# Designs tried in a protein design run: designed miniproteins, single chains, continued (2). Part 13

Each design is a single chain, and the fold is of that chain. pLDDT is the mean over its residues in the fold that is shown.

## One batch from the design tools (miniprotein)

Design m4420
Fold by ESMFold2-Fast:
Structure m4420 (fold): chain A 92 residues (1-92)
Amino acid sequence: HMQQQLTLAHYGIPRAEELLEQGIKEDDPALIRKAGELYIETGRAALEAWEQAGKDPGLEGLRKGGEEAVKRGEELRAKAAALEAERAAAAA
């Protein structure tokens, strides 16, 4: 439902986006990793809620948002690891 999508956006995704923005501004891979973990957790919760609702067509946005959040979180975790490796190489 639209209300569940809005709730998902207000408790998980905006906090993850804030951590990501701060991590980019501070050049801190740990904050980027934390943002990725929060995206994954939020996305998994959304997908579980969608499945428990019997895959309601009215919750298609929740499913799509959940899948995208998990994907983005995994990409951010990988990006944080790559940035840590690049930083270590640049300091050598």
Scores: mean pLDDT 76

Design m4421
Fold by ESMFold2-Fast:
Structure m4421 (fold): chain A 80 residues (1-80)
Amino acid sequence: MKIEDLSEEEYQEFLRRLAEKIMAGELTDEERDVFSILEGVYYDVKEKGISIEEALDRYAKIYNKSKEEIVELAQKLFEE
């Protein structure tokens, strides 16, 4: 399943699983950055009513990453 096709509940569950891995020390610094981006995107979509695309563009610029790189890293983390 592609990460962009996740329901809100599936997205929240994915974030919760990543948070557990962070607490266990299992994520790299880059993977922790991806978690922060995904959490920020979720917040901006729900609280500010902006699109996923607009939120992702904002965080991609802040973290100096491409949207493609973020999606690829997030997809890899989702499949692990």
Scores: mean pLDDT 78

Design m4422
Fold by ESMFold2-Fast:
Structure m4422 (fold): chain A 65 residues (1-65)
Amino acid sequence: SAKEEAKEELRKAAEEARAKAPDDATRARIDRLLEGGLRAIDAAPNEEMAKQIAKGVITQIRSLI
């Protein structure tokens, strides 16, 4: 489903960012954004919003590294 694809893209982006993170504080921020993003995707009213949420959270995660 589009929600499952959005969640997988988010998990992959978080994993890549976590590997590049300079310290444990940054890894913790990435983990929190991932958890919040996954919950937001599950709560999304439609597939288009789920994709937009994933893109926004991925952008936030990438800004940390």
Scores: mean pLDDT 89

Design m4423
Fold by ESMFold2-Fast:
Structure m4423 (fold): chain A 85 residues (1-85)
Amino acid sequence: MTPEQKAALLASAGMILVSAAILSHSWGDEEEALADARAAAENLRKAIELDPAEIETLEKAARRLREAGIEEGAEILERALEELK
């Protein structure tokens, strides 16, 4: 497995966790939504370390959380994005 292939898998895992955060938020489970958002940030940070192009995936993930109204989760990903730029 190349670093780029591993980055793509980690980015995919991060986006799945973003979807999980949105689902948890829709159920009113804000603690789980925030936990999923943090896990998404960790997977996306690792993806970017292996492939800097995955920064676009982190930007998309942060935007999805913001659009879903998960403000604290969006801020976690937005801070990760700021630290990596």
Scores: mean pLDDT 87

Design m4424
Fold by ESMFold2-Fast:
Parts: structure tokens; sequence; C-alpha cells
Structure m4424 (fold): chain A 70 residues (1-70)
């Protein structure tokens, strides 16, 4: 299982990598990340609601960033 701290670290590292990409590649990476986050949130909601809540927070941040880039 993915811990709350591990999820945060992975997402922070991923966001740093996305910031180094050009706009088109950043948009694609953010869309791919949203799909992964959605899948994991649905699976974790019953077994680990705290980690699911952290992922939902990051999903909103990813959605906001994607909106800004589009």
Amino acid sequence: SLSKEEAKTILEDWMEKIKSLNKDNAIKALKDLLKVLDEKIKKLKDSDPETAAVLEKYKKEVEALLRELE
C-alpha cells in the first residue's frame, strides 16, 4: 500500500519533472497523472481513506495547473 508520505513525495517529484517540460509535454503528463490519480483514489477510498484524501487534494492541484496551461 502507498503511504500518505510516499504519495506526497512521489507527487512532489513528479510535479518538479513536469515543470521542466515544454507546454505540450506538460499537458500530456498532467492528463496521464490525472488518470492514475483517479484509479488509485477509487481503490484506496475503502482501504486507506487518509491517503485517498491526499491524492484527491493533489488531483485538484493537477487539474488547476492543467487549466492554467490550457
Scores: mean pLDDT 77

Design m4425
Fold by ESMFold2-Fast:
Structure m4425 (fold): chain A 84 residues (1-84)
Amino acid sequence: MEKTREELEQLLKQLKENLDDVEKVKRLSKEILDLAERISDRELLAETLRGLSILSTEASKQGLMESSEILEKTAEELGLRIER
């Protein structure tokens, strides 16, 4: 659990540092979704969803609309997993 939380936090940090790199945003978002498939902790998934939504908003504020859209779609996909 702790290792998975740290891994998700590191991926979110990398996303924040690379919001202007659309290809990295796509890759990191996919890594988060792939990792999330192995997680049954709904609280951790909800925290990750919140992080993605915050980053999507931050990208939008910076004018990085493509990155914002990718992050929003990633959050939506993760939300479907939580509703299961």
Scores: mean pLDDT 83

Design m4426
Fold by ESMFold2-Fast:
Structure m4426 (fold): chain A 95 residues (1-95)
Amino acid sequence: HMEELKKEVEEGYEELLRLLEEDPEGVRDEVLSIFDEEKAREGIDKLKENLDKVMKEQNIPREIFEKWIEAQIKLLELIGADEELIEKLKELLKK
């Protein structure tokens, strides 16, 4: 499971980075069109709690999840989301 999860996270991260380089404004506009701040806040809170549990139960290296969380942080920064949301995600990365 670890190798498959690592590949999936790395592929998703690479795709995000490619899109951000090729069309950062298009990515920003797309995310903004579907972004719901309250749902994102709730999702981040649940992600934080569930992520810690999943990492312990499945023995998933922290670095794999940190890569995906870092991608989410970049996306939130790109759309100008609240600093509070970004800080919550950064807590998962040791700051």
Scores: mean pLDDT 69

Design m4427
Fold by ESMFold2-Fast:
Structure m4427 (fold): chain A 110 residues (1-110)
Amino acid sequence: SPFDRQVQRDIGGIDDLEAQVRADPTLSPEVKGQILGLLSRAKGILQEMLETNYSLEERQNLLNQVSDLLDTVRQIALAQGARKVARAATLLEAGFTLGVMYLYLQIKAE
């Protein structure tokens, strides 16, 4: 479905962010581990959304959880001076939240 394709793209966005975190010279190994753990949890939620038929309210709750995880990644990255990672996390959060919700509303309107 268009929704499943968008969620798959969002998972790809997290994979790209994980690669940026691993490559960032500003982040310590401990901080990289913390951020990668948060991104792994976010990806797990998105994967669950592909496998389970959730209501709109349940999808909003799951998207809020992923947004909170990405916001935590942004805050950690900013505190460490990793501005490129913080910016990438911000853009990913905005893109996935709007994309998933917009596709859901379009499908429901048809």
Scores: mean pLDDT 81

Design m4428
Fold by ESMFold2-Fast:
Structure m4428 (fold): chain A 66 residues (1-66)
Amino acid sequence: MQEELLELLRKVNAAVPDPDFIVDIVILKLDEGVKVEDLIESLKEAEGTEVVLSDEQLERLEKHLK
């Protein structure tokens, strides 16, 4: 689950001008009780982009994914 979410976020970042914003939104959704599985499904539609998140962005997200 966590690995799939992180990989999808890397791909979504190619389509958005502020990749940190995507990480922050995911963290906010997790804090509000949205399931990781639902977030993964939502991000799968963006899977054609192929960009990489920074280590700092991944570390921040990992605090909310166990």
Scores: mean pLDDT 57

Design m4429
Fold by ESMFold2-Fast:
Structure m4429 (fold): chain A 88 residues (1-88)
Amino acid sequence: PLSPEERAFERWFEVLDTDRDGVIDRDEFRGALRVLAAALREPLPSEEEEAALFARFDRDGDGVIDRAEFRAFYDWMQARLAEAKALR
């Protein structure tokens, strides 16, 4: 059985992996950033900011984020949400 944290990660991955190819492309990644921005009540990141974040998590530079790379992004998103909650 998956932990609650692992189950949340899998749910996020499934929601974003709309074509079900097992990787997150740039359009799907931008979808994740839109959800995060809404949760943080921040404006959507610019195309430049999105590209920089994608490059940060696209560890092997293949132009997609695989499940393992997405875990790093997921952990980063959760840290941002926890930080925002602590400020309120």
Scores: mean pLDDT 74

Design m4430
Fold by ESMFold2-Fast:
Structure m4430 (fold): chain A 89 residues (1-89)
Amino acid sequence: SEALARVMRALNNDELAFDILLILYRAGRPLSVSEITRALEGRASQATVSRTLRDLERDAFVRRVSPGHYELTDYTLERLGKDLDEILS
């Protein structure tokens, strides 16, 4: 879909980053690295999730609200929220 293409393009075609954004969007609240890793159901290690979250934080897609806890930024919700909603519909 066009929505999927827009989100993937924003994330430089990083499939794990895409899955993490969907998990955080579905949750609508801050999640720990452990909660995100569990939601991936064995698709990535906690170390890989932590690294990807640091990259997403650098690019302002996610914000660390406390140690090991992340949420989507207002920037992400304004830019990609409609596309994430369409993908999850």
Scores: mean pLDDT 90

Design m4431
Fold by ESMFold2-Fast:
Structure m4431 (fold): chain A 69 residues (1-69)
Amino acid sequence: MEEALKRIEEAARKAGLSEEEIEEILRAFQNAVKAGLDVEKVEEAVIKGIEEGKSLEEIDRDLVRLHLE
Protein backbone atom coordinates (compact mmCIF):
# COMPACT_ATOMS: atom_id res chain seq x y z
CA MET A 1 0.00 0.00 0.00
CA GLU A 2 2.54 2.66 1.10
CA GLU A 3 4.91 1.73 -1.77
CA ALA A 4 2.01 1.88 -4.27
CA LEU A 5 1.01 5.38 -3.09
CA LYS A 6 4.65 6.49 -3.40
CA ARG A 7 5.00 5.11 -6.95
CA ILE A 8 1.74 6.77 -8.06
CA GLU A 9 2.84 10.12 -6.55
CA GLU A 10 6.24 9.90 -8.30
CA ALA A 11 4.63 9.02 -11.67
CA ALA A 12 2.16 11.92 -11.37
CA ARG A 13 4.91 14.43 -10.48
CA LYS A 14 7.07 13.21 -13.38
CA ALA A 15 4.06 13.73 -15.70
CA GLY A 16 3.73 17.35 -14.47
CA LEU A 17 0.49 17.03 -12.48
CA SER A 18 -0.32 19.66 -9.81
CA GLU A 19 -0.42 18.85 -6.08
CA GLU A 20 -4.25 19.06 -6.27
CA GLU A 21 -4.33 16.55 -9.15
CA ILE A 22 -1.94 14.24 -7.26
CA GLU A 23 -4.21 14.39 -4.18
CA GLU A 24 -7.27 13.53 -6.33
CA ILE A 25 -5.48 10.56 -7.94
CA LEU A 26 -4.32 9.24 -4.54
CA ARG A 27 -7.89 9.59 -3.22
CA ALA A 28 -9.28 7.70 -6.24
CA PHE A 29 -6.69 4.94 -5.67
CA GLN A 30 -7.57 4.66 -1.95
CA ASN A 31 -11.33 4.62 -2.70
CA ALA A 32 -10.89 1.83 -5.28
CA VAL A 33 -8.87 -0.28 -2.81
CA LYS A 34 -11.47 0.33 -0.05
CA ALA A 35 -14.16 -0.81 -2.53
CA GLY A 36 -12.40 -4.20 -2.67
CA LEU A 37 -10.19 -3.88 -5.75
CA ASP A 38 -6.73 -5.47 -5.75
CA VAL A 39 -4.01 -2.95 -4.82
CA GLU A 40 -1.68 -4.15 -7.62
CA LYS A 41 -4.38 -3.91 -10.34
CA VAL A 42 -5.46 -0.43 -9.23
CA GLU A 43 -1.82 0.75 -9.11
CA GLU A 44 -1.19 -0.57 -12.65
CA ALA A 45 -4.36 1.10 -14.01
CA VAL A 46 -3.57 4.48 -12.37
CA ILE A 47 0.11 4.57 -13.42
CA LYS A 48 -0.78 3.48 -16.98
CA GLY A 49 -3.41 6.23 -17.17
CA ILE A 50 -0.91 8.85 -15.95
CA GLU A 51 1.76 7.66 -18.42
CA GLU A 52 -0.77 7.73 -21.31
CA GLY A 53 -1.74 11.31 -20.42
CA LYS A 54 -5.32 10.46 -19.42
CA SER A 55 -7.44 12.98 -17.53
CA LEU A 56 -8.50 12.37 -13.92
CA GLU A 57 -12.02 11.69 -15.20
CA GLU A 58 -10.71 9.03 -17.62
CA ILE A 59 -8.62 7.36 -14.90
CA ASP A 60 -11.64 7.34 -12.54
CA ARG A 61 -13.75 5.79 -15.32
CA ASP A 62 -11.11 3.06 -15.81
CA LEU A 63 -11.18 2.27 -12.07
CA VAL A 64 -15.01 2.07 -12.06
CA ARG A 65 -14.80 -0.33 -15.04
CA LEU A 66 -12.23 -2.46 -13.19
CA HIS A 67 -14.57 -2.66 -10.16
CA LEU A 68 -17.55 -3.72 -12.32
CA GLU A 69 -15.68 -6.58 -14.01
Scores: mean pLDDT 78

Design m4432
Fold by ESMFold2-Fast:
Structure m4432 (fold): chain A 93 residues (1-93)
Amino acid sequence: MEKAIEEALEEMKRLLGEELVEELIRIEGTAEEAIRAFTGVVQLYIAEILGEYTLSEESKAYAEEAWARLPERLREAIRELARRVVEEDERLK
């Protein structure tokens, strides 16, 4: 359980940088909630870029609410990350 959270935080720090991850944890209150919010908003943006909705209504509502709580700096970083993820996936095909 704790190791899974630590691994997810390490990956988030690799993708966003430590400063932005720490800011997200402060906004969401816990590391677990920060990971949940990050995963949801990244998935929401990937779905938007690909032109499809792969999220349940509950997951979409959660991700949209989490997105609304983020400062513009975090929102821009997540948009760039989602774009990079889509580009890398297209390159592998």
Scores: mean pLDDT 75

Design m4433
Fold by ESMFold2-Fast:
Structure m4433 (fold): chain A 93 residues (1-93)
Amino acid sequence: ELSPEELFQWLLKNIRKLTPEELLEAVKRFAEAFKKWIDENLSEKTKPYAEEIKKKLDEIVRTVEENKDKPLSEVRRLFLHKLGELFKLMGEM
């Protein structure tokens, strides 16, 4: 079972080789693994941030799913933009 970090590293390494459908499946796996990690590792003190992160992960999945019929370069751009929003949110914790 891959950690969220290992899944993220795999995704970045392979992003240019994935079809839109493969990207959607990989993003779904990343989001579910990250949510599981949050539930198992974040304390009561960080719980409000956990909910915001989970919401952003759901937004990333929806963005890829809604745009999967667009050119692969556009789908990747949208994914990376939303991923940047996730990391900004995490950096403000």
Scores: mean pLDDT 78

Design m4434
Fold by ESMFold2-Fast:
Structure m4434 (fold): chain A 73 residues (1-73)
Amino acid sequence: SAREEAERLLEEAEELFKQSMEAYQQGDYKKAYELMGKALELTARAAELLGDRESAELAREQAERYRELAREL
């Protein structure tokens, strides 16, 4: 179901947020931003599945910003 798929995506996003924080604490900013971008993309997909279009758009915009930051490093 869409709800079960959204729950799975949010669990994956939480793990990626954790890995991003660990990378940031280690000084690997490129990896931290790449992982943050991936986590936010999964969050956007979950929001879309749950019908929250505004949250999905916001998360997608933030994912793109983090991907761009990672590319500049």
Scores: mean pLDDT 90

Design m4435
Fold by ESMFold2-Fast:
Structure m4435 (fold): chain A 62 residues (1-62)
Amino acid sequence: GAEELLKRGEGLAALGVALGGQGRLEEATRYGSMGVDLARKAGDEKAERGAENALRQAEALG
């Protein structure tokens, strides 16, 4: 359900930030983008915004 999509999206966003911190920018962007997509599918605008912010943070770590 939507809750499972949100949990997967949050996990992928967190993984994106962690990979960005390690300098693995290509992987960070990939996982961050997947997190945003899952949050959008769940229909949770707040979670989508959080995932987008995490993706931007991962990109800024490069």
Scores: mean pLDDT 73

Design m4436
Fold by ESMFold2-Fast:
Structure m4436 (fold): chain A 93 residues (1-93)
Amino acid sequence: SVPSLEEIEAELAREPNPSTRVQGRVAREMLRAGVSEEQMEAIVEELKPEAEKAYEEGEDPKEVMGELLLKMAEMAGVSPADIEAIRAELEAI
């Protein structure tokens, strides 16, 4: 099951890895936008073939992951301001 907002916040406070931290932030903002666990899994499943194709075509795995996370946030209805914050965090990695 997807962690609660409180569990994600506590885990992010302890997470030293920037990539894991930004993934946790995306999950937090998706939950805050009202996305259910089932909807989150459906979004991941929909985007998986696109990500796999990009990896097979030789795109940088770091760029592919960043694009995937931003697209997940957009599909979840995360605010433009929070999407910009996620993008800035990804660029800092």
Scores: mean pLDDT 76

Design m4437
Fold by ESMFold2-Fast:
Structure m4437 (fold): chain A 99 residues (1-99)
Amino acid sequence: MDITVEAAETVPAGGTLTLKATATNLPEGATAVALMRERADGTVGGVASAAVQGTTATVSTTLTNLGPENTGLYYGAALKGGDILNPVATGAGVQVTVV
């Protein structure tokens, strides 16, 4: 399994952040891949998701009008049945800071 995220490490306040997660060789039972954000306080939220097609998924989204709430670790998570709190697997993340 391989899940990668493409994101800029720093973005201006009021600006735009483009995120792309690519997942390959996903385990049997993975039904979706989500782009997740984890904050320094441990708060986790879903940003975007896509259904798995075979053993692959690609999720792309663009966030606009960025504020401090958009700072965090962005990573991909393979999910079963959309459960973002209990992912089947996670990939390496990219720390994004709004400046």
Scores: mean pLDDT 82

Design m4438
Fold by ESMFold2-Fast:
Structure m4438 (fold): chain A 109 residues (1-109)
Amino acid sequence: MSKTDIEEAEKKLREAGASDSVIELFRAAANKDRDKILEIIKKDPSAVEEFNRLAKELNILQPEKEPVFVDRVTEPEKFAKLVLERKGRLIFDENGNLIGVEVSSEEEA
């Protein structure tokens, strides 16, 4: 996550009415600072519930599921299923050979 993405997320939280405790909790979570998160929770337990609600509504700190590449050679059955179901994007090499399918983790189910 870039510094700009963190600043934009903080701005969205503030505009949604987040408290200072929620903003500090977001910063600690973005930095993966578990000790700071626990400190904030001990001082203001209500900030956890508010943060979780706002994070879900604003899609902040959701686990970034990178597109999954399914290789035609190593995973041929999964590749064939995705192609038949018309899921994902066909990926070609620089020579134009079809090498696999790129799917979001939600389409992998």
Scores: mean pLDDT 69

Design m4439
Fold by ESMFold2-Fast:
Structure m4439 (fold): chain A 100 residues (1-100)
Amino acid sequence: SRVEEIAKLLREKAEEAGIPLEEETVRRIAERMVEAGLEKEEQEKFIEELIEFLKKQIEELKELLKKNGKEKLLKEIEEEMANTTNPDTLLQLEEVKKLI
């Protein structure tokens, strides 16, 4: 099946690039490529462009998660510190904040 050939190539390229694609996602992409009538060379080019696009998106997402995840956690710790009157809890929260 052409779908199976494309799915295998997409899976192999995704694994080489360290991109975690679910089997169902791989199958759906392969089905759409067959429906579009892409020839073998066009399929290979499309897969390469898709993998490169996904790499960039994953890197951007990692940077956003790193930035926004740290900022959100710091804000939650600072809000907890502002609301506590227990000096032992304050010391614990200050130590946690230093680890971030």
Scores: mean pLDDT 73

Design m4440
Fold by ESMFold2-Fast:
Structure m4440 (fold): chain A 72 residues (1-72)
Amino acid sequence: SEAIKKIENIIKMIKEGANKEDILKEIEELVKLLSKIGAPQEVIDEVIMAGIYIQEENYEKAIEYLEKALEL
């Protein structure tokens, strides 16, 4: 799945210390992709929450929410 690969790549970017702005751009593209493919709203909300935690520089919580999105 393209969505799964994008989530995994975002987690990798966070772990490797990529720029916050680059991570947030990938989150935005992921939200658009999930909406396009008709993903459950719960999955979209989890990705949005990950973006909020990235804005707050709480990367542990961001990864937690991205991993939750992988379970659905």
Scores: mean pLDDT 89

Design m4441
Fold by ESMFold2-Fast:
Structure m4441 (fold): chain A 78 residues (1-78)
Amino acid sequence: LTEEQRREAAGGLALMSVSVAKLTAENNRNTATQSLVEDIEALIKRGVDLAREAGDLETAKEVEEEGKKIIEEMRKLA
C-alpha cells in the first residue's frame, strides 16, 4: 500500500470508532452507566491513536473532540 492509502485506511477506521461510539450511546441513552461511558472513552482513544500513528493529526483531533462531546452527553444522562 502507498503511504496515502495507509493514511486513508487509518483515518476511516478512526472515524468509524466515533460512529460506533455515537450509535452505542444513542441506543443506550436510558441505560448509560459509568462502565459503558468508560468503554466508549477507551474506543475513542484507540481511534485517536490510530489516526495519530498514521500521521493524520487533523483526523485525530476531530475524533478526539467528537468523542469528548459524546462522553459529555452520556455523563449528563447518567
Scores: mean pLDDT 75

Design m4442
Fold by ESMFold2-Fast:
Structure m4442 (fold): chain A 100 residues (1-100)
Amino acid sequence: SQEALELLERLEKLLKEAYLLVEDRAPVERQLAAIDRAIETAKELEKVAPESALPLVKEIIELLKRMKEAVERGDVDTFRELLEEIGKKLRELKKVIEEE
């Protein structure tokens, strides 16, 4: 559970980085690189998360892939909506991990 919590904190930091890069209108390549690191971190989290948490981790990975597509097309509104949904799911995931 400690390794899962550390990966969750890393994922939260990467999403904050992606948010700042989008708001600052950084080059798209930098925005995508932050999201790709978030996807890879979520995949590492999937390997160490409790089995009860796996459906939620898989949903987060799918939302991150949709977030990448939104950034590729310059859809900042969809990016913000997906970031909010991912944030809610990360809070739920933290509770599941902390209870096991």
Scores: mean pLDDT 89

Design m4443
Fold by ESMFold2-Fast:
Structure m4443 (fold): chain A 51 residues (1-51)
Amino acid sequence: EIKVGMKGVIVESERVGGLTRLTVKWENGIEETVYRPGTYKVGEEVTVTSV
C-alpha cells in the first residue's frame, strides 16, 4: 500500500487543458495516474502528502 511520506518519480507527464496528467512510480513499485494543476516534468521526485 501507498503510505504518506513515500517517494515517487514522475515517469509520464502530459498537459491536458488546465491540468497535467501524471504517471508516478512509487518506491514500492506501484504506478498511479493522477491529474494535478500546474506543471511537472518526467524525472521529478514527489512525496505522498495524503492518502
Scores: mean pLDDT 73

Design m4444
Fold by ESMFold2-Fast:
Structure m4444 (fold): chain A 89 residues (1-89)
Amino acid sequence: SELKEKVEELEKKLVEMGRQKVPFEERADYAIEELKEVAPELAEAYEKLRAAVEEMRAAPPTRENALRTTGRVLRAIGDVETLRLQILR
């Protein structure tokens, strides 16, 4: 399917960007831009993951904030993975 091919091409690019040590934020922004028109739910999941990581980095260093922000990131990762696997099967 065209969507599966687009996601596979995106993942190859993200792997290359990772090998080049491109920051997570730039890789996430690239994924969002590539997906927003073709897989809007997956793009939204990446936007939520990016926002969760930014909150985790910016949050005051309390135990409560560490648990809450880590939980948010883990849930966002799960959402991306679920939608990704539905497309790739």
Scores: mean pLDDT 87

Design m4445
Fold by ESMFold2-Fast:
Structure m4445 (fold): chain A 79 residues (1-79)
Amino acid sequence: LVIPSTPEEVEEKYQEGLEYKRQGDEAFKAGDYDAAIEYYDKAAEIYEKLYEATGDTAYLKELEKVSANFLAAAVMKVT
């Protein structure tokens, strides 16, 4: 993953993370838990790298949200 180094790169990566989260939410609603897991994992990687680059705990909160959704999708897949 590319670690963002400028405010513009941070914003671009943040939007990318939001788009993956949106795709994960859409897949989850459709019952495609495999796709939901994949998209939430991609969003989590982005938020983790944003936190590493910026130190902003807002990205940890977003990471926590998509991690919870990832676990929910994994549970739904086996039930």
Scores: mean pLDDT 82

Design m4446
Fold by ESMFold2-Fast:
Structure m4446 (fold): chain A 68 residues (1-68)
Amino acid sequence: IEEILKEELDKSVELLDVAVRLSLLKREAEKNGLTPEMQAEIDALEARMDELQAEIDRLSAERQAALA
């Protein structure tokens, strides 16, 4: 349970880092115009956020099952 909580926390911190990077990149795109390279990077970061969220959800479900 403590091990699952630690993994959940580590994944949540990574998700926050990705979210910050995505926000900064979107702000730059609004200021300087959206390039194909910027769009590709935004798409990659959004995909990584979805992946991390799915992993967090899975770990949370495992933790809930362990408590039952």
Scores: mean pLDDT 81

Design m4447
Fold by ESMFold2-Fast:
Structure m4447 (fold): chain A 64 residues (1-64)
Amino acid sequence: MELIKSLYTAEEKLKLLEEAIEYAKTELSGPLADFVIEEAEKAKKQVEEEKKKNGPKSLPVLEV
């Protein structure tokens, strides 16, 4: 993408979630680590799906 700015917010969220997963793998162990990893992976998937559906620079969809 030529407009890297369009992925700024989504990419930052994905990086933060990846760091949380890495932290859980290295600093946490057992069922707690699994729980944090699953939650972060789900959030990461949602951010990626939103980025694909709404296009670049998507707003977070938290309303039901």
Scores: mean pLDDT 66

Design m4448
Fold by ESMFold2-Fast:
Parts: sequence; C-alpha cells; structure tokens
Structure m4448 (fold): chain A 86 residues (1-86)
Amino acid sequence: DVEVAVRRGALIMAGVDLPAGTSPEEVERLFREHRGELSDEVRLQMMYWLMQAGVELELDPETRKQLEKLEDQIKEAAERIQKEIE
C-alpha cells in the first residue's frame, strides 16, 4: 500500500523510531500523533524516494515542480558535501 509506505517513510524522515515490524495500524496512529510535525518538505522527500525506487506516482503540475526543486536541492547539497570531503 503506497499510502502506508509514504506514512512510514515520512515518520522515519521526521526522526520517529519506527521498527520494521511496526503494524499498519500503529503506523497510522503514529502518523496522526506526529501529523503537526510532518512538514510538506518531508512528504515531498518521501515522494521523491518512492519515485527513485520505481513507484509510479501520478502528480499534479505544482507537486511535480516542487519535487523537481527538491531533487535539485538534494543534488546541490550532495555535490557541496562531496566537494567539502575532497
């Protein structure tokens, strides 16, 4: 279930301790509890990683633009870190 996967990933990205064996019901509960802490940026990051994993997402043009911007930011940050490591 894509929704469950997105919720799990969003929680993990937000720093919530989420063991691999956590049930979908527990994921839903934790997602509701942490809903206010989950930014649009975390959700966009999760959509980005799902797309990179080959999950087909049907996105509206504005969400697609936000994902493209996030991808560019991630690439720029990675390149900057790599240059600093030398």
Scores: mean pLDDT 65

Design m4449
Fold by ESMFold2-Fast:
Structure m4449 (fold): chain A 100 residues (1-100)
Amino acid sequence: SRLTELIRRLTILQARKIAILTTADLALKRYPDDKEIQELAKELYELAKEFEKLVKEFNEAVKNGDVEKAEELLKKIEELMEKMDEIEQKITRIVKEKEA
């Protein structure tokens, strides 16, 4: 029961990660010479790598039935998502200011 709930939450976070990376990729394509967008996208890609590393550790905890470790790892993934959300908001703000 608890483990199934954690897996569902991770699935939502995985979908959000894809959406954020898509936003960054579209911004880079539209404004290829914008250095601030380039730097924010680079930071986002590094956070995405850490996200995937934690997902691998989460999957191992799930495989071992370690609910406590899976919960701890999910919290770390949620904290990474908050940082990724902040970067996406900065990219979105820059894009909107350029379109005004």
Scores: mean pLDDT 90

Design m4450
Fold by ESMFold2-Fast:
Structure m4450 (fold): chain A 73 residues (1-73)
Amino acid sequence: AEKAPEDILKNLEQELQLAEQETDPNLALSRYRQIVVDLNEFFKVYRPKLSPDLLQRAEALQEKAKSKIEELS
């Protein structure tokens, strides 16, 4: 793949920042749910190739997104 796992994670982190800036709680919730879906697919493709640091970073991002879903639900 042309994109490195770290670059994909950076893009997902940027999507999280955009979700945090979303003023509509229903749209914010949809964005956080999409991030969780995208992270699950990321793990399916890249988990065996992830360094421990990248794995921890991806897991932290997933937990933050899930926490926001719980706050908004």
Scores: mean pLDDT 83

Design m4451
Fold by ESMFold2-Fast:
Structure m4451 (fold): chain A 82 residues (1-82)
Amino acid sequence: STVVAQTGVYNFNGTSYTVTVTFSSAAKNASAGGIAVDKDGNILATGTVSSSSVVTSLTVTVTLPSYATGATVGGTGTGEAA
């Protein structure tokens, strides 16, 4: 069975966003992705992470190119109930 994933995003250093995916219950074979887009919808950066261990959350770092001062950032996560 799949678990529900909830995504939170925060900017920790002005150039990189951290995307945190929190699972509704302990998840195995879990993965998370993040994507940053500009005001026109152009992709600026992406990041991915996966875990072979049972986890309740995953974090992905999305690092912007040097010319970008901000972005709209979203994330997704998937996992199986442990």
Scores: mean pLDDT 76

Design m4452
Fold by ESMFold2-Fast:
Structure m4452 (fold): chain A 89 residues (1-89)
Amino acid sequence: KTAINALERAVKLAYEKGAISKETYEKYMKEIEDLRKALENGMDEVEVIERAIKLLQELYDIVKDKNPTLAKRIEQIIKSLKEELEKLK
C-alpha cells in the first residue's frame, strides 16, 4: 500500500545515493517485508502507516547530515503520510 511503497522508495533512494550502508539497507528492506506481511495478515492500516512513519523518521536521522536534499524528500513523505493518518482518525 501507499505508506509501505513510499518507505521502500525512500530506502532504495538512500542506498542508491550512498547515504546508508548495505547493512542498513538490508535491515530496512527486511522491516518493509515484515510490514507488508503484517498488513496481509490483518494489521490495521493506521498501525501500518504509524510504523512506516517511524521507520522514515529513523531514516531521516541517518541521512540528514550526509544528504540534506534526500532528507528534505523524506520529510515531505513523512508529512504526506501524517496527513493521510489524520484523515483515517
Scores: mean pLDDT 83

Design m4453
Fold by ESMFold2-Fast:
Structure m4453 (fold): chain A 94 residues (1-94)
Amino acid sequence: LEEEIEKVRRDAREAVERHGGPLTLTATLQWTEDGTPHFETEQVTVTSGEEAEEAVDRIFEKAKELGYTSLTLTLVDEQGRVLSTHTIDFPPPP
């Protein structure tokens, strides 16, 4: 899991730096309640590799603390082109 987070963080930083401008980071957080899937979507504009890394770290921390089952992170440019996408499945709590 930490290795996957590190890869996502690195890929997000690289995407922003290579694009040379702001990207929209979309996070879809999923959990299951009474057998029904639920999701929450967050969007943030990142303008630097450092901001991208901070946003990724914040979202993963939130997902872990709140017991989410899945997280999808997508970076999109101003033309709607997907530059990076990652899906992480969290193990169920013991």
Scores: mean pLDDT 76

